# Designs tried in a protein design run: designed miniproteins, single chains. Part 102

Each design is a single chain, and the fold is of that chain. pLDDT is the mean over its residues in the fold that is shown.

## One batch from the design tools (miniprotein)

Design m3529
Fold by ESMFold2-Fast:
Structure m3529 (fold): chain A 75 residues (1-75)
Amino acid sequence: MKDEEQKRALEAVERQIERGKKLLESENPADRKAGRTLLESAGKELDKLYQESTNPELKERAKELRKEIDELLNS
C-alpha cells in the first residue's frame, strides 16, 4: 500500500515538473513565476519521498528528478 502511494506521488511530481517546464518557457513573466513556484513545490515533495521511501529505485528516481529541478531553477 505505502509503496503504491509513493509511486503515485512520484508520477504526480513528474507531471508537475513537465508543467513547470512548459510555464518556464512562456513569454509571460507571470507564467514563468508560476513555473518556478510549481518546481519548488515539486522539489519539496521529492525531498519527502526520498526521506520516507525504503525502495532504492524510488529513491534514485526522486534524486534524479530533484537534480533536474535544481538545474532548471538555477538556469
Scores: mean pLDDT 82

Design m3530
Fold by ESMFold2-Fast:
Structure m3530 (fold): chain A 107 residues (1-107)
Amino acid sequence: MSLEERLEKIEEATGVPAEAFKTFLVTALEKGLAIPSLKFSEERVKAVTDEEAEAFADLIEKVGLYREVAEPAVKLILEHKGWPETEENIREALILLSRALLGVDPL
């Protein structure tokens, strides 16, 4: 399975645009962070609870390094969905990104 095909499956399962997820990975690499393996599992995404996604979003916001990495992807999610850049929509987009990240094998 190609990288592009994996990103498309993540978009289908989570609603996170492939471009946004790709931007997250590129930004993480630029900041010297480890890149997730991108071994996508639809079953794993479906097993992620709303509580787990929200907790991971909270972690990203509290850890400034991850917040910086997530911001460009969050802005792309807002743009693709046509959502105004409000605090509520930023939070919702970050939760969607968090669910996608938890559904991918990070190692």
Scores: mean pLDDT 73

Design m3531
Fold by ESMFold2-Fast:
Structure m3531 (fold): chain A 73 residues (1-73)
Amino acid sequence: SAMEEHERQDEEMAEIVRRDIKELEENKEKYSKEELKQAAEHARGLAELLRKEGLEKAAEAAEEAAELFEELA
């Protein structure tokens, strides 16, 4: 069903976002404070877009990314 497909997309996107966050955290010293701040702003915008599309889990992962980028900056 469309509902099951949407739920799968949400879970898959959330997994991708969390994987990318993990890689960034492991390589945080390669990024400048400015790059991390820009990444945080981008992640917040992505979270809003994902919520608008009903991808709640993906949006939550993007919000977690924004919070982490802000902490590392």
Scores: mean pLDDT 81

Design m3532
Fold by ESMFold2-Fast:
Structure m3532 (fold): chain A 72 residues (1-72)
Amino acid sequence: ELEEKRKKLLENSNLSEEAIEAVLNENYEEALDISLKEYLEELIEKNKESNPELAKNLEKVLEIIEEAEKKR
């Protein structure tokens, strides 16, 4: 069932509700794009204070993903 699948995704991955909804609607490409952006944003936030070089590198990766999305 959808609720069971949603709970499983929430427990086994760091996906947002938006990414989970995309997966449930079988929009896997959109779900992947959303989850990657959210994952990178979360890593940037967590590493801003402890590892600023890593955060800076992750920001560059996020920019590349956004550029690829526009060129799709």
Scores: mean pLDDT 66

Design m3533
Fold by ESMFold2-Fast:
Structure m3533 (fold): chain A 55 residues (1-55)
Amino acid sequence: MQKQEEALRQGADALGAGDLDKAVDTALTGLPEAGMSQEEAERVATVIRRAYESR
């Protein structure tokens, strides 16, 4: 749904600005509120953390 896509975009923007904590918090808080399952939100947060650590 568009709400989940918007939350993911906001998280990606925060990560691009170098704010990992905000990006992860946005994924874990915003995605479930937008209707994503908790498991999927945690998966997205894991991907964000791994992407940051791999750079």
Scores: mean pLDDT 70

Design m3534
Fold by ESMFold2-Fast:
Structure m3534 (fold): chain A 120 residues (1-120)
Amino acid sequence: MASEEELQKFMVELKKLYDEFKKKLEEAARNNDAEAAIKAIEEHKKKLSELLEKLKSKLDEDSQKRLDELWEEYLKRYEELIERLRAGEDVKDVVKEALKVEKDFFSGLQEIIDEVIDKV
């Protein structure tokens, strides 16, 4: 199981990744650039997936299952948002929804991490 220090370092890296992603999404929204928004989402999904695999290897089976369920919901929500962007929906409205998805994901992940720390 991951140490508290390793879990804290993970959350710091996650926050940095989120801050970079948020800046890219906000820029795409300002420019009404759907392709830039889609590219930012796809790049963020790849980077986040790599970070989550590193975390997953340090979790117990129950926590891994919760993380997998949280990640599946996250991917499903972004698939819907990407389709809305491709359909020509307002980039600003879709970006606002994407930031809500990020907040929900961060909160769910924090709950999993807090439970892992409490088990040690």
Scores: mean pLDDT 85

Design m3535
Fold by ESMFold2-Fast:
Structure m3535 (fold): chain A 83 residues (1-83)
Amino acid sequence: MEAVEHLEKAAELLRSTGDPQLIALSDAVRKAAELARQGKTEEALKQVDGLIETLRSLLPQARDPEKVREAIEHLEKAREALK
């Protein structure tokens, strides 16, 4: 499922930063991926939207802003794939 692939890539990017807050958000992204796999599309979309807004708010303070930006891009692609 294309949405799940984008969510897993976003989670990997966030986890690779080594930032404890971003690692926690990586776990939240993986929960959204599991909801998508279960066909809980509405719940997955709500979580993805919240994660995009949270990451956008953290971007100015990020130690690795490029990885956070790439993670946001993958979350946006996942949102589009979930419809």
Scores: mean pLDDT 85

Design m3536
Fold by ESMFold2-Fast:
Structure m3536 (fold): chain A 77 residues (1-77)
Amino acid sequence: KLEEILIKLFGDEELAKEFLEKLEAAERGDLGLEPDESLSEEQKLLAKKIMGLSLESVQELDKWLQEKAPKAQELAK
């Protein structure tokens, strides 16, 4: 269902799949954060805070869509 919506949004199946992959990575907490056991306590807390703000990351993805995918911006109208 989500894939179908994204295909309509982008008008491009490959771009829709690429975005879906990024969205799934964000939801699973796989935001490209390299696991580093030597991270300081402050850096670990920051990483947890970023993951706790995953819903805010969705808004950044929406902004990216509105700038990079004109059809997505038109559909949002």
Scores: mean pLDDT 53

Design m3537
Fold by ESMFold2-Fast:
Structure m3537 (fold): chain A 90 residues (1-90)
Amino acid sequence: GKELAEEAAELARKLALAEKAGKWEEADALAEKGVELMKEILAGSKETQEYFVELLAEEAKRLALEEGLPEEEAEALAEELRKRWLALLE
């Protein structure tokens, strides 16, 4: 449900922050956990998986705004997360 989607979005945000900080081992572990969680939630079609990636990106943007990131930076974070998560599901 929504709570699981929010947890996945929070995980994606932590992944982006770990990568930005150069914590590559942490980033890799978070990416693997995120992909696994997404596949578990979205046992279904590619269309369903793409829908969840979009939901995940929007929730990540919301969390970034709550953490005090500017609107432009929060939107950029959502775009990068959307791009990376779609690539991981390919």
Scores: mean pLDDT 72

Design m3538
Fold by ESMFold2-Fast:
Structure m3538 (fold): chain A 84 residues (1-84)
Amino acid sequence: MRREAEAEGDSVEEIARQLAEKLGVPYDAALRAVEKAAMKAFAESPDGNGTGEAEVEFDGYRLRVTVEVKDGKPVKARAELEER
């Protein structure tokens, strides 16, 4: 089983909240995935514009998140939830 969701927002917290609600996953799992993806985007994009991807495993599921950052802040994310 695989589910997908997209979220737009101006903060990690708002994006994580939307993804958690749409996918029915714990907010803490969504937040950790969005934070890791955003950190990777910042590491690979010194100008503050780019994308990053991260995975978090919880309760037999794998959550993969891709975050787009612009001007040093997250703006949107795409997530995939997969049963392990």
Scores: mean pLDDT 82

Design m3539
Fold by ESMFold2-Fast:
Formats: C-alpha cells, structure tokens, sequence
Structure m3539 (fold): chain A 72 residues (1-72)
C-alpha cells in the first residue's frame, strides 16, 4: 500500500541520517508525507519508529527518546 511504502521510505531516510539536523529533517518529512495517509494512532506509531531509527543512526538516542515521549 502507499502507506507501507511511505513508512518504509521514512525508515530508510532515518537510517541514512548522519547528523542530528538530518535526523530531524527525516522525521519532519516523514510526518508531512504520512499525516494525510495514516490515522492518528498509526501516525504516532510510525513517527516513533522513525524517531528511534534516526536516533540509532546518529547516536542521538536522548533526543529520540524525548521526541517519542512527546508523541505519546
């Protein structure tokens, strides 16, 4: 589905992030692309998964944790 494709693209972009700035951009672009396709609960889950992936890719784990807590 288009939703699954966009989630996959968001995760791939997050995993390629090399800086905190790139991580934040990947998360914002994913939110922008996913919000018209997912319901609120699906969007929250996808954004948490993407934030976690971006944090792991960049080492910005505390930033990712704070973003995930803000989505809850």
Amino acid sequence: SKAEELIREGLEEARRAKSVEEAVRAMLEAAKRLYPVLNEEELKKALKDIARAAGEATGALEMADRIIESID
Scores: mean pLDDT 84

Design m3540
Fold by ESMFold2-Fast:
Structure m3540 (fold): chain A 108 residues (1-108)
Amino acid sequence: ASERAVEGLRRAFLGLEEGGLADVTVEGNTFTVTNRGNPYGRAGIGGGAGALEEAGGAEVTVEGDTFTITVRGDEKAAAIGAAYIAGGAKPGSEVAYEAGLEGAKYAA
């Protein structure tokens, strides 16, 4: 398992939780992200998750405001997805965005 890429995702999602935008559960390679009623956060999370799925880096299931993202061990795709999700949910959340970029750099 790519611990650094998973750590990048974890820190990006931690930024979403800290901002009060989402509830996040992490189990290995599976991230469950539930938007807390912020339309902006929902759009960003959905867009990032969709892009990650389209790139073949994850499987995504959507149920209302809950996104279940299972990463396929593609460290680069996971890190890019995390940065996109974090940026869409809360622009200016540098902690989450930087964590995603750090994961991408590790995969390079």
Scores: mean pLDDT 60

Design m3541
Fold by ESMFold2-Fast:
Structure m3541 (fold): chain A 58 residues (1-58)
Amino acid sequence: MALAVAEAALVDVMHKFFVHGIKPTDEEIREIALEAGRKLGASEEQGLEAADILIRLK
């Protein structure tokens, strides 16, 4: 599940980056991952794991 949340969050992060032209902060990535997790029915813990994956990859 965390990987699926990370994939959905990555799409949202890239979309917002192209719209606003600003690289997201670690806090913004966490908020996006938690929102993506809620939409996928994932737990808060899975959303936070997805955020950690995305933050470590940047």
Scores: mean pLDDT 72

Design m3542
Fold by ESMFold2-Fast:
Structure m3542 (fold): chain A 84 residues (1-84)
Amino acid sequence: SAEEEFEKAKEEAFKAYAEIYDALKKAVTSPEKSELKEEILQKIEEISKLLEQLNSTKDPKEAAKLAREIAKKLKEMGELLKKL
């Protein structure tokens, strides 16, 4: 079903993000540009919390809202990473 396909795609996306999340946390541990790196770490933590909420919800409307917030936070993190 479409719902089973969505759940599978969601699991694959979460696995991929977990890998990039770990790599990003390791990359931002040096003391240079510490304020910028702290902002990036904060965005990583915010995205992680939203992903856990997305994983827990079965409401498609709430899932769509969470996905939009995740996309917004990822864009904000991408802009911070360009300054690194």
Scores: mean pLDDT 76

Design m3543
Fold by ESMFold2-Fast:
Structure m3543 (fold): chain A 90 residues (1-90)
Amino acid sequence: SMDEELEKKIEELEELIRNDSPVEEIMEKADEVYELALKNPDNKEGLTKAMFAYNEAMKYVREKEGSTASGRAAVQELLDKGVEIAKLKL
């Protein structure tokens, strides 16, 4: 189901963060989570988990590349998408 796919992509994102994966891979997986969240606005538990995973991704990217222009842009993208997920939960 789409709910199971969202949970799976959230778990994959969290695993990439735990494994100190490249920021590019984190950003690609975060985008997959975002697109599935938009398609599942009624899954409030899934949206909550996606928001938490987005906060962890944002923290990770900031720590790893926050001193670079590209890293700051990536953090801003995660923040903007996280806010859109939060709006769906309301």
Scores: mean pLDDT 88

Design m3544
Fold by ESMFold2-Fast:
Structure m3544 (fold): chain A 100 residues (1-100)
Amino acid sequence: SKELEFKKKLVELKDEALKIFDEMLSKSSKEDQKYLLESYKIFEEVLSEAIDAIENKDWEKAEKLFKAAEEMLKILKEGYENNEDPKEVLEKIKKIKEEL
């Protein structure tokens, strides 16, 4: 079903994000870990809202939230690869959330 396929994509996106977050956390100071955990919290909230939108058959909202989550993951990947400041990564993720 379309719902099941979409939920599977969201789970795959979350699993990929968790792997990147785990790697970043392992390399970060205790202070920087606070910013990464807040970034993860925002990402997880967006994914939860996307799941709720799918269950309510609000496909327009689900697609918008999924696209935002993909953009957040891209920012996390680029931050990880470029050894970017976790605080700057958080600010980019917050901006995406504010545009929703």
Scores: mean pLDDT 83

Design m3545
Fold by ESMFold2-Fast:
Structure m3545 (fold): chain A 105 residues (1-105)
Amino acid sequence: SIEEIKKKLEELHKKVNEFILAALNKDLKRAEELKEEILKLLEEIKSLTDDEKIIKTIDELEKTIKEMYEKAKKYDDKDRKLILEIIGLGLRMIGLILDMELLLE
């Protein structure tokens, strides 16, 4: 149902915000746990819809979170370029979630 998808998108938004903070703080254990929870939540949302735009957005989110986690494992606090790339990927994930919420209005 649309209401079930909306509720899962709210949970996704909260978990993505926590993931971004964990990645930026180099809390790699928490980031890994949140990545796994987010990937599971994305698959649950994908199973509830036949909307090709939502499915495609979920596939982009899955790629983006995996890329951000790999960069988070490698960055040092002195690597400003890599930190900015991580922030950019985080903002992209938030934008993708908002795009899905707009599709359900």
Scores: mean pLDDT 86

Design m3546
Fold by ESMFold2-Fast:
Structure m3546 (fold): chain A 86 residues (1-86)
Amino acid sequence: KLASEIIDRVAEIIGSLKSLSPKEKLELIQKASDIIYSSDLSTKEGVEKALEEIKELILSAIKNEEEKKKAEERIEELLKEAKEKL
């Protein structure tokens, strides 16, 4: 349940990145999904680790500084929301 909510929100963030091609967006969503399903989302530490890895993955793919800043802010908000559900 929490895993699918995080994936949906991450896909939304990636989908908003105008500098990335559709293929690059799908590849990032797949990698983010792999991180989530390999992580322990039952703990705050597991959620933090998973979302920090996803943040690094997404930010490393963005070349535009304005998009990078907005993506980072959205992922940090998602981390806060996810931790509040535990």
Scores: mean pLDDT 82

Design m3547
Fold by ESMFold2-Fast:
Structure m3547 (fold): chain A 64 residues (1-64)
Amino acid sequence: MMTLPIVTVVQELIKRGYLPEDYNGREPDEATTERVKDLQRELGLNVDGIAGPATLELLSKKLP
């Protein structure tokens, strides 16, 4: 798939402080979905719990 693997999304959530550093979620679960929603709320995106290209682009844009 052209979308980033879930592990990349989890790493970004850990880096931003939304998930603990030792989190090992291989698949989207309720906790991962809620952390994605928290990130989407912070970025002003539609809160659907899906880390799509728009969410990842804005996240990358805010990184140093």
Scores: mean pLDDT 62

Design m3548
Fold by ESMFold2-Fast:
Order: C-alpha cells, then sequence, then structure tokens
Structure m3548 (fold): chain A 87 residues (1-87)
C-alpha cells in the first residue's frame, strides 16, 4: 500500500542525490533535480508517495528532453520505467 510508495520515495531521494553528485549537471539540470528533491520531500512529509513519484517522473522526463548526453538519458529513462511500474 502507501508504505511501499513511501519506501520508493526514500529510494528516489537517494538516487536523485547521487545524480546531483555524479553527473556534473548543467544549471537547468540542477534546478530540475532540486525540484525533484522538493517534490519527494513534500511526499515524505505529507505521506503522499503517489503524488511525489508522479511529480518526479514528470521532472525526470523533462530532464531527458533537455539532456544531450545519451548515457545520462538512458539512465534517466531506466529510473522513469522503474518508478512508473510502482504506480
Amino acid sequence: GDERLLEAVEEAIEEVQKLLASTNPTLEQEVLLGLMLIALGIGKLTKDGRWALEQTIKLLRKMVEISEDEELKEKLEEIVERLEKLL
């Protein structure tokens, strides 16, 4: 139920933090990653994991659109597919 989605939110926070640390993101990419962390944090605080994951998926898809690095795009799409399977 809801607890499984909240566990996924915690895992998504860790993964977004790793993306921030490892990818040397552009300013626009940093803004999108920061917005993901805000959405995930709100979901954790409000116990609305579904909303948090839905917002994170939308922001990840936007990051795919603006990114030119094919390896990063593939990694982001894998995260999107994994999160969508939970919803």
Scores: mean pLDDT 85

Design m3549
Fold by ESMFold2-Fast:
Structure m3549 (fold): chain A 100 residues (1-100)
Amino acid sequence: MREEIEKILEEIEEIIEELEELGAPQDVLNKLREALKLLKELIKKNADEKAVKTLAEQLLGVARNALRLQKEGKLTPEALQNILDGLDTVIEQAKRLLAS
């Protein structure tokens, strides 16, 4: 499971780099990096692997959707808000898990 989580985090890092190259909004990039940092901290603290994998998969889903919308020129204000809300959800869940 740890190797699966590490591969998911690596894919998220690649997506962040591609989003930055495509000129994605700084708010999206900052929140993706914050969520990724929190997931790495959870792994370092030996948090529940199933919970971390679920959060990593959720973050990957949001990151992939952001990348698709950015590439298609469909990152409307509404779509951007939905991406930011998804990132805030992952960040909040990661912070709660880190505090436990």
Scores: mean pLDDT 87

Design m3550
Fold by ESMFold2-Fast:
Structure m3550 (fold): chain A 78 residues (1-78)
Amino acid sequence: SYVEELRETLEKFKKGEISEEEAMERVVELIAEAAREKASFEEWQEMLGILREFMSLLSLEQQEELARRIQAALEAVA
C-alpha cells in the first residue's frame, strides 16, 4: 500500500534513519506510483495527511522543492 509505505517513510525520517533527500525522493516516488495506479480518493486523502505532516518538518525552501518534484512527477505520469 502506498499509504503504509508513505507512513513508514515518515517514521524512518522522524527517527533519523533516512536522510531528508532520501525521504523526499521516496515520497515523490510513492505519489507518482499512486497516480499511475489510480489510487482511490480515500488513499489520496490519507496520503495528503501524511504529506502535510512530512512538510511540517521541512523548511519553506525544502517544501517548495518537494512541491516542484511532486508536480514534475505527476506531469510525467499524465
Scores: mean pLDDT 85

Design m3551
Fold by ESMFold2-Fast:
Formats: C-alpha cells, structure tokens, sequence
Structure m3551 (fold): chain A 76 residues (1-76)
C-alpha cells in the first residue's frame, strides 16, 4: 500500500488542478485526468505519467507552479 504517496498525490492534485484551471479549463482537465491516471497505475508508470504531464505544463511559464507540483509527486 502507498498510503503516504496516495495522500501527497491528493494534495498535489488539488494544487495542480486549481493552478491549471486559472489559466484554462483545458489545462485543468488535463492535470486532473493525468493525475487520476497516475494514481491508478503502477509506481513505475505513475512516475512516467507525472513526468510527461509536468514537462507539458513546464513548457508554459503560466503553468510552471502546476508543473513543479507534478514533478514533486513523481519523486514520491
């Protein structure tokens, strides 16, 4: 069981989704869907999904806070 990882992912999901929605609804939906997919995946796939999502958001300076939250989640 990944209770600690799951709890932190829940907190980071809230932060990333909220920040992404302030830029666009499409980005907010992408953040929420990506994080949910990561939580339902194996630990190895979870890290890959979170890295890919973080790379996408970090390509836009307006989304950098959301991208950094996702990178933090990947390290856990």
Amino acid sequence: SNDGVDRILGLLEGQAVTNAFTVSPEYGKKAAEGIRKARESTPEEQKKILQELADFFNSDPKLRNAGNALLTARML
Scores: mean pLDDT 71

Design m3552
Fold by ESMFold2-Fast:
Structure m3552 (fold): chain A 78 residues (1-78)
Amino acid sequence: LSAEQVIALAEVVKEAAERYASEEAKRRALELADQAIRLAKQGNVEEAARKVEEAVKVVASDMSTAEVGELFDRLAAV
């Protein structure tokens, strides 16, 4: 994974959080995604990817199976 890919993945997760997550899950997912973007910009791509994984799990817990499928399709397009 490149830093640019991790940033793009984090932006997809932020969009999903804004659209589907409860207020509490949204705050947590946005914090994790913002941390991932910061780490990726610093060249810490491995830690950034882990933060994206955590953010995806937070958002997915509030989503239907169909919505999770849509999210994974968007992530795969990055």
Scores: mean pLDDT 84

Design m3553
Fold by ESMFold2-Fast:
Structure m3553 (fold): chain A 74 residues (1-74)
Amino acid sequence: SMEEEVQKVIDEAEAAVRANRDNPALVEAILEEAAQKIEELMKKLDEESKRKMAAEAIARFRAQVAEVEAAQAA
């Protein structure tokens, strides 16, 4: 399903971020690529589903960025 495809992109991005926490530039590239993939998948959903999915994806990316920033500060 589309939800499974979006979750797979998020899971893969999370794993890649964790594997590359010591490279901030690569982490930014991973998050940007994941955002682009999710946006492409969401284009296939209806407008209400797109709004809900976008809000969840944005919240997820913000959490990932905050985790990376916290790791860099520590």
Scores: mean pLDDT 78

Design m3554
Fold by ESMFold2-Fast:
Structure m3554 (fold): chain A 87 residues (1-87)
Amino acid sequence: IDEKTREVYLDGKKLGTLTSDSSILVLKKIEGLKPGESVTFGAGDIVPLPPGTNAQIIEMAVDELQSIGVPVEATRGDNKVTVTVTG
């Protein structure tokens, strides 16, 4: 990812541009994961967020990543979100 332009590239191909800082933070945490690998996010794991909104903000970040073609999915648990790379 180019942090200055917020553009996301995979193997030299532009996937899209991220508008949310939370989406950039989620992408940085999953970069280097292979298909089938996952990471779990809980409250306070990424950035200081308003109380009670951390899991929802992570889900919204995954939605933006999916919208530009990043092969990820989110599974919500009790006060946590598991993000899995699907391909």
Scores: mean pLDDT 67

Design m3555
Fold by ESMFold2-Fast:
Structure m3555 (fold): chain A 82 residues (1-82)
Amino acid sequence: MEYTIKVEKGVVETEYMTPDGVLVHEKMVLENGVLKTKVTGVKDGKVVGESEFEEELPEDTTEKDIAEMIEQQIKAAEELLA
């Protein structure tokens, strides 16, 4: 599975393409111990899915910690599919 993770101050963005040709874009904003995640799926230039959720994390959580968690989740998903 190919993916891209971009980390900027307070923001982590992840993009990947599903086998069905859906481009998934995840935008995570970390602010005051709250992680706000927006997921958008696009296929053939049309939005096929959106979801938003919030979760509370320890106040000392950094964007680097979030990026590492995403990488671990992607690798676990690849391992389950292999």
Scores: mean pLDDT 73

Design m3556
Fold by ESMFold2-Fast:
Structure m3556 (fold): chain A 75 residues (1-75)
Amino acid sequence: MSQEAVDKAAQLAVDKFGLDRKTAQDAANAALYALPDGPEAAEKAAKQKLVDAGVDEDTAEKAAKLITQTIQDTL
């Protein structure tokens, strides 16, 4: 289920990067919705959501990659 992929990705981002749960969930949802346009589009969408929420760019990039990879591996 897509929701299970989002929840797993959000939890890993919280655990590894100390992100706020809601912010991680929003980023994971953004990645999932952009994924049909490719993994690079998913990473960009997740990163933008994290940066907009106040996450620094270096952490946002690493978290976006982890989120996107976790969603792909779970689907």
Scores: mean pLDDT 83

Design m3557
Fold by ESMFold2-Fast:
Structure m3557 (fold): chain A 55 residues (1-55)
Amino acid sequence: AEKIKQTIESLEEVKEQLRAQRAASTDPATQARLDAGIAAVDKKIEELKKQYEKA
């Protein structure tokens, strides 16, 4: 349970870093890749939250 919570917190930090990079980027291709990365991290966080709720 604790390890899952720590992983969720780490992924939330990664998401914030990706959003900051997205805001700093002016290249549409880079922005699209960062948007995809943010969506992937969001999906992983939701999966881990469901595991944490079951624990």
Scores: mean pLDDT 81

Design m3558
Fold by ESMFold2-Fast:
Structure m3558 (fold): chain A 100 residues (1-100)
Amino acid sequence: SMADMRAAAEEIVATVPAEDKELYRALAEALLRFQALRLEAERLGVEEALKLIAEAQKEIAEVAAEYEAGKLSAEEAKEKIEEITERYEAEVRALLAAAR
């Protein structure tokens, strides 16, 4: 369930170093939001929304890879993940609203 996933995410965040906690919270929140949107898109049959969710997840993975490669600070990676999450969530929600 979404509640179980959120609980698992908080347990993981509790175990990461202090400097990474906000980045891991942003990652966990993005995963939870897109999982909820994916379930709704599947229920409504909105294939375009599913494509946008996949693209958002790809961009987030690229930011995480840049962080692991030392190209981004934890703060920079967090800000980019939050921006990607907000932008794609807005587009997905607009498509889902039009399908209702």
Scores: mean pLDDT 85

Design m3559
Fold by ESMFold2-Fast:
Structure m3559 (fold): chain A 77 residues (1-77)
Amino acid sequence: MLKDLEVLSRTLLSEAPGEVVAEVRIKNIGDKPVEVRLYYADGSAEPITTLAPGEIATVTLRLVDGKVTVESVTVTP
């Protein structure tokens, strides 16, 4: 697991039976660039973004019928 990433917040934006939308904010607290990846239940992985030291990624995720999709990614210094 990447020790240089800090989860700043996890916010549930909407929740309904079979559909969840959540926002996750992650900061690179290390001294090196880190690749942020989404791991799916089937074991596949998708690179979402690369965070330079001190950058924050705001990731919006949608879970529908057991499938997770990335709706948006915003990187801020």
Scores: mean pLDDT 75

Design m3560
Fold by ESMFold2-Fast:
Structure m3560 (fold): chain A 61 residues (1-61)
Amino acid sequence: SEAERQQVLAAVEQGEKLGKPLTGDSLPDDVRKAISDAAREAIKREQEEQKRKEEEARLRS
């Protein structure tokens, strides 16, 4: 699913931030960049979702 894909991409980004690239020290640079870019977009989307949840929490309260 889309959610599963986003979760995997976020994990990949974490690995790259720690200097431990996804299984793929062997991956071509363009592929690693695309994965990293997608992971950053997933994190950005999560932050937007968090703000939406905060608004919903206020409405529910």
Scores: mean pLDDT 64

Design m3561
Fold by ESMFold2-Fast:
Structure m3561 (fold): chain A 76 residues (1-76)
Amino acid sequence: STEAFIAVARAALASPGVTHVELELLDDTRGRLTVTGESGELAERAVRQAVAATPRVRLVSLRVEGNTVTADLEVL
């Protein structure tokens, strides 16, 4: 659901060291989250923690490039 993706994006943005978050809704079960942080490690941890804290959202794939992380998300 859209609400679940927004919850993940908000949690990631609230994480220490995160400077920017973008959320793209692909459909009602798929989303893409792009997180920029002070480092790629901080951005990746922010994504993983946000997903773990959000029931029914699964991390499908995660790519780290510099200080930016792109995560594909799915709702069951």
Scores: mean pLDDT 88

Design m3562
Fold by ESMFold2-Fast:
Structure m3562 (fold): chain A 58 residues (1-58)
Amino acid sequence: SRAELRAAIRAALEPAEREAVRLALQGKNDEATALSRAALEAVGRRLGLSVAEIRRLL
């Protein structure tokens, strides 16, 4: 389910990566946006999802 995939994505992120994603979603920090993108790409490789698919689930 969408909720299960969302939980798996959050669990795959380290605490610093979760904070970077949170800041990037607020559009407030360019460094956080770059770090968030790299973290979501790494999680996507582990879960077999694209960054665009992950962003749709979050």
Scores: mean pLDDT 72

Design m3563
Fold by ESMFold2-Fast:
Structure m3563 (fold): chain A 95 residues (1-95)
Amino acid sequence: SIFDEAREVIDRLDVSPEDRDFFLRSVDTLQSIYDQAKSRGDQEKLKLALEAARRVLDVLRELQRLQDQGVAPDDYELALGRALREITDSVLLAG
């Protein structure tokens, strides 16, 4: 599932325990929204949850790419800050 793919990316990220916990909670929240929408047959909510999950996965994959490339610490910190903001916005959009 897309949620499991996101968790696998998070597991490979070299981030603080606080940021890792935030990422995992965000994925768990989106999966909860998805599971509830699926159970209720709410196609619009299901679509919103999946679109949010795809955005979160894209953001996490971008962080992994920057990490793997060994970008300068300042560039990585900027990307991490952007990721925290974009993931927050994605969860709010789905909820």
Scores: mean pLDDT 90

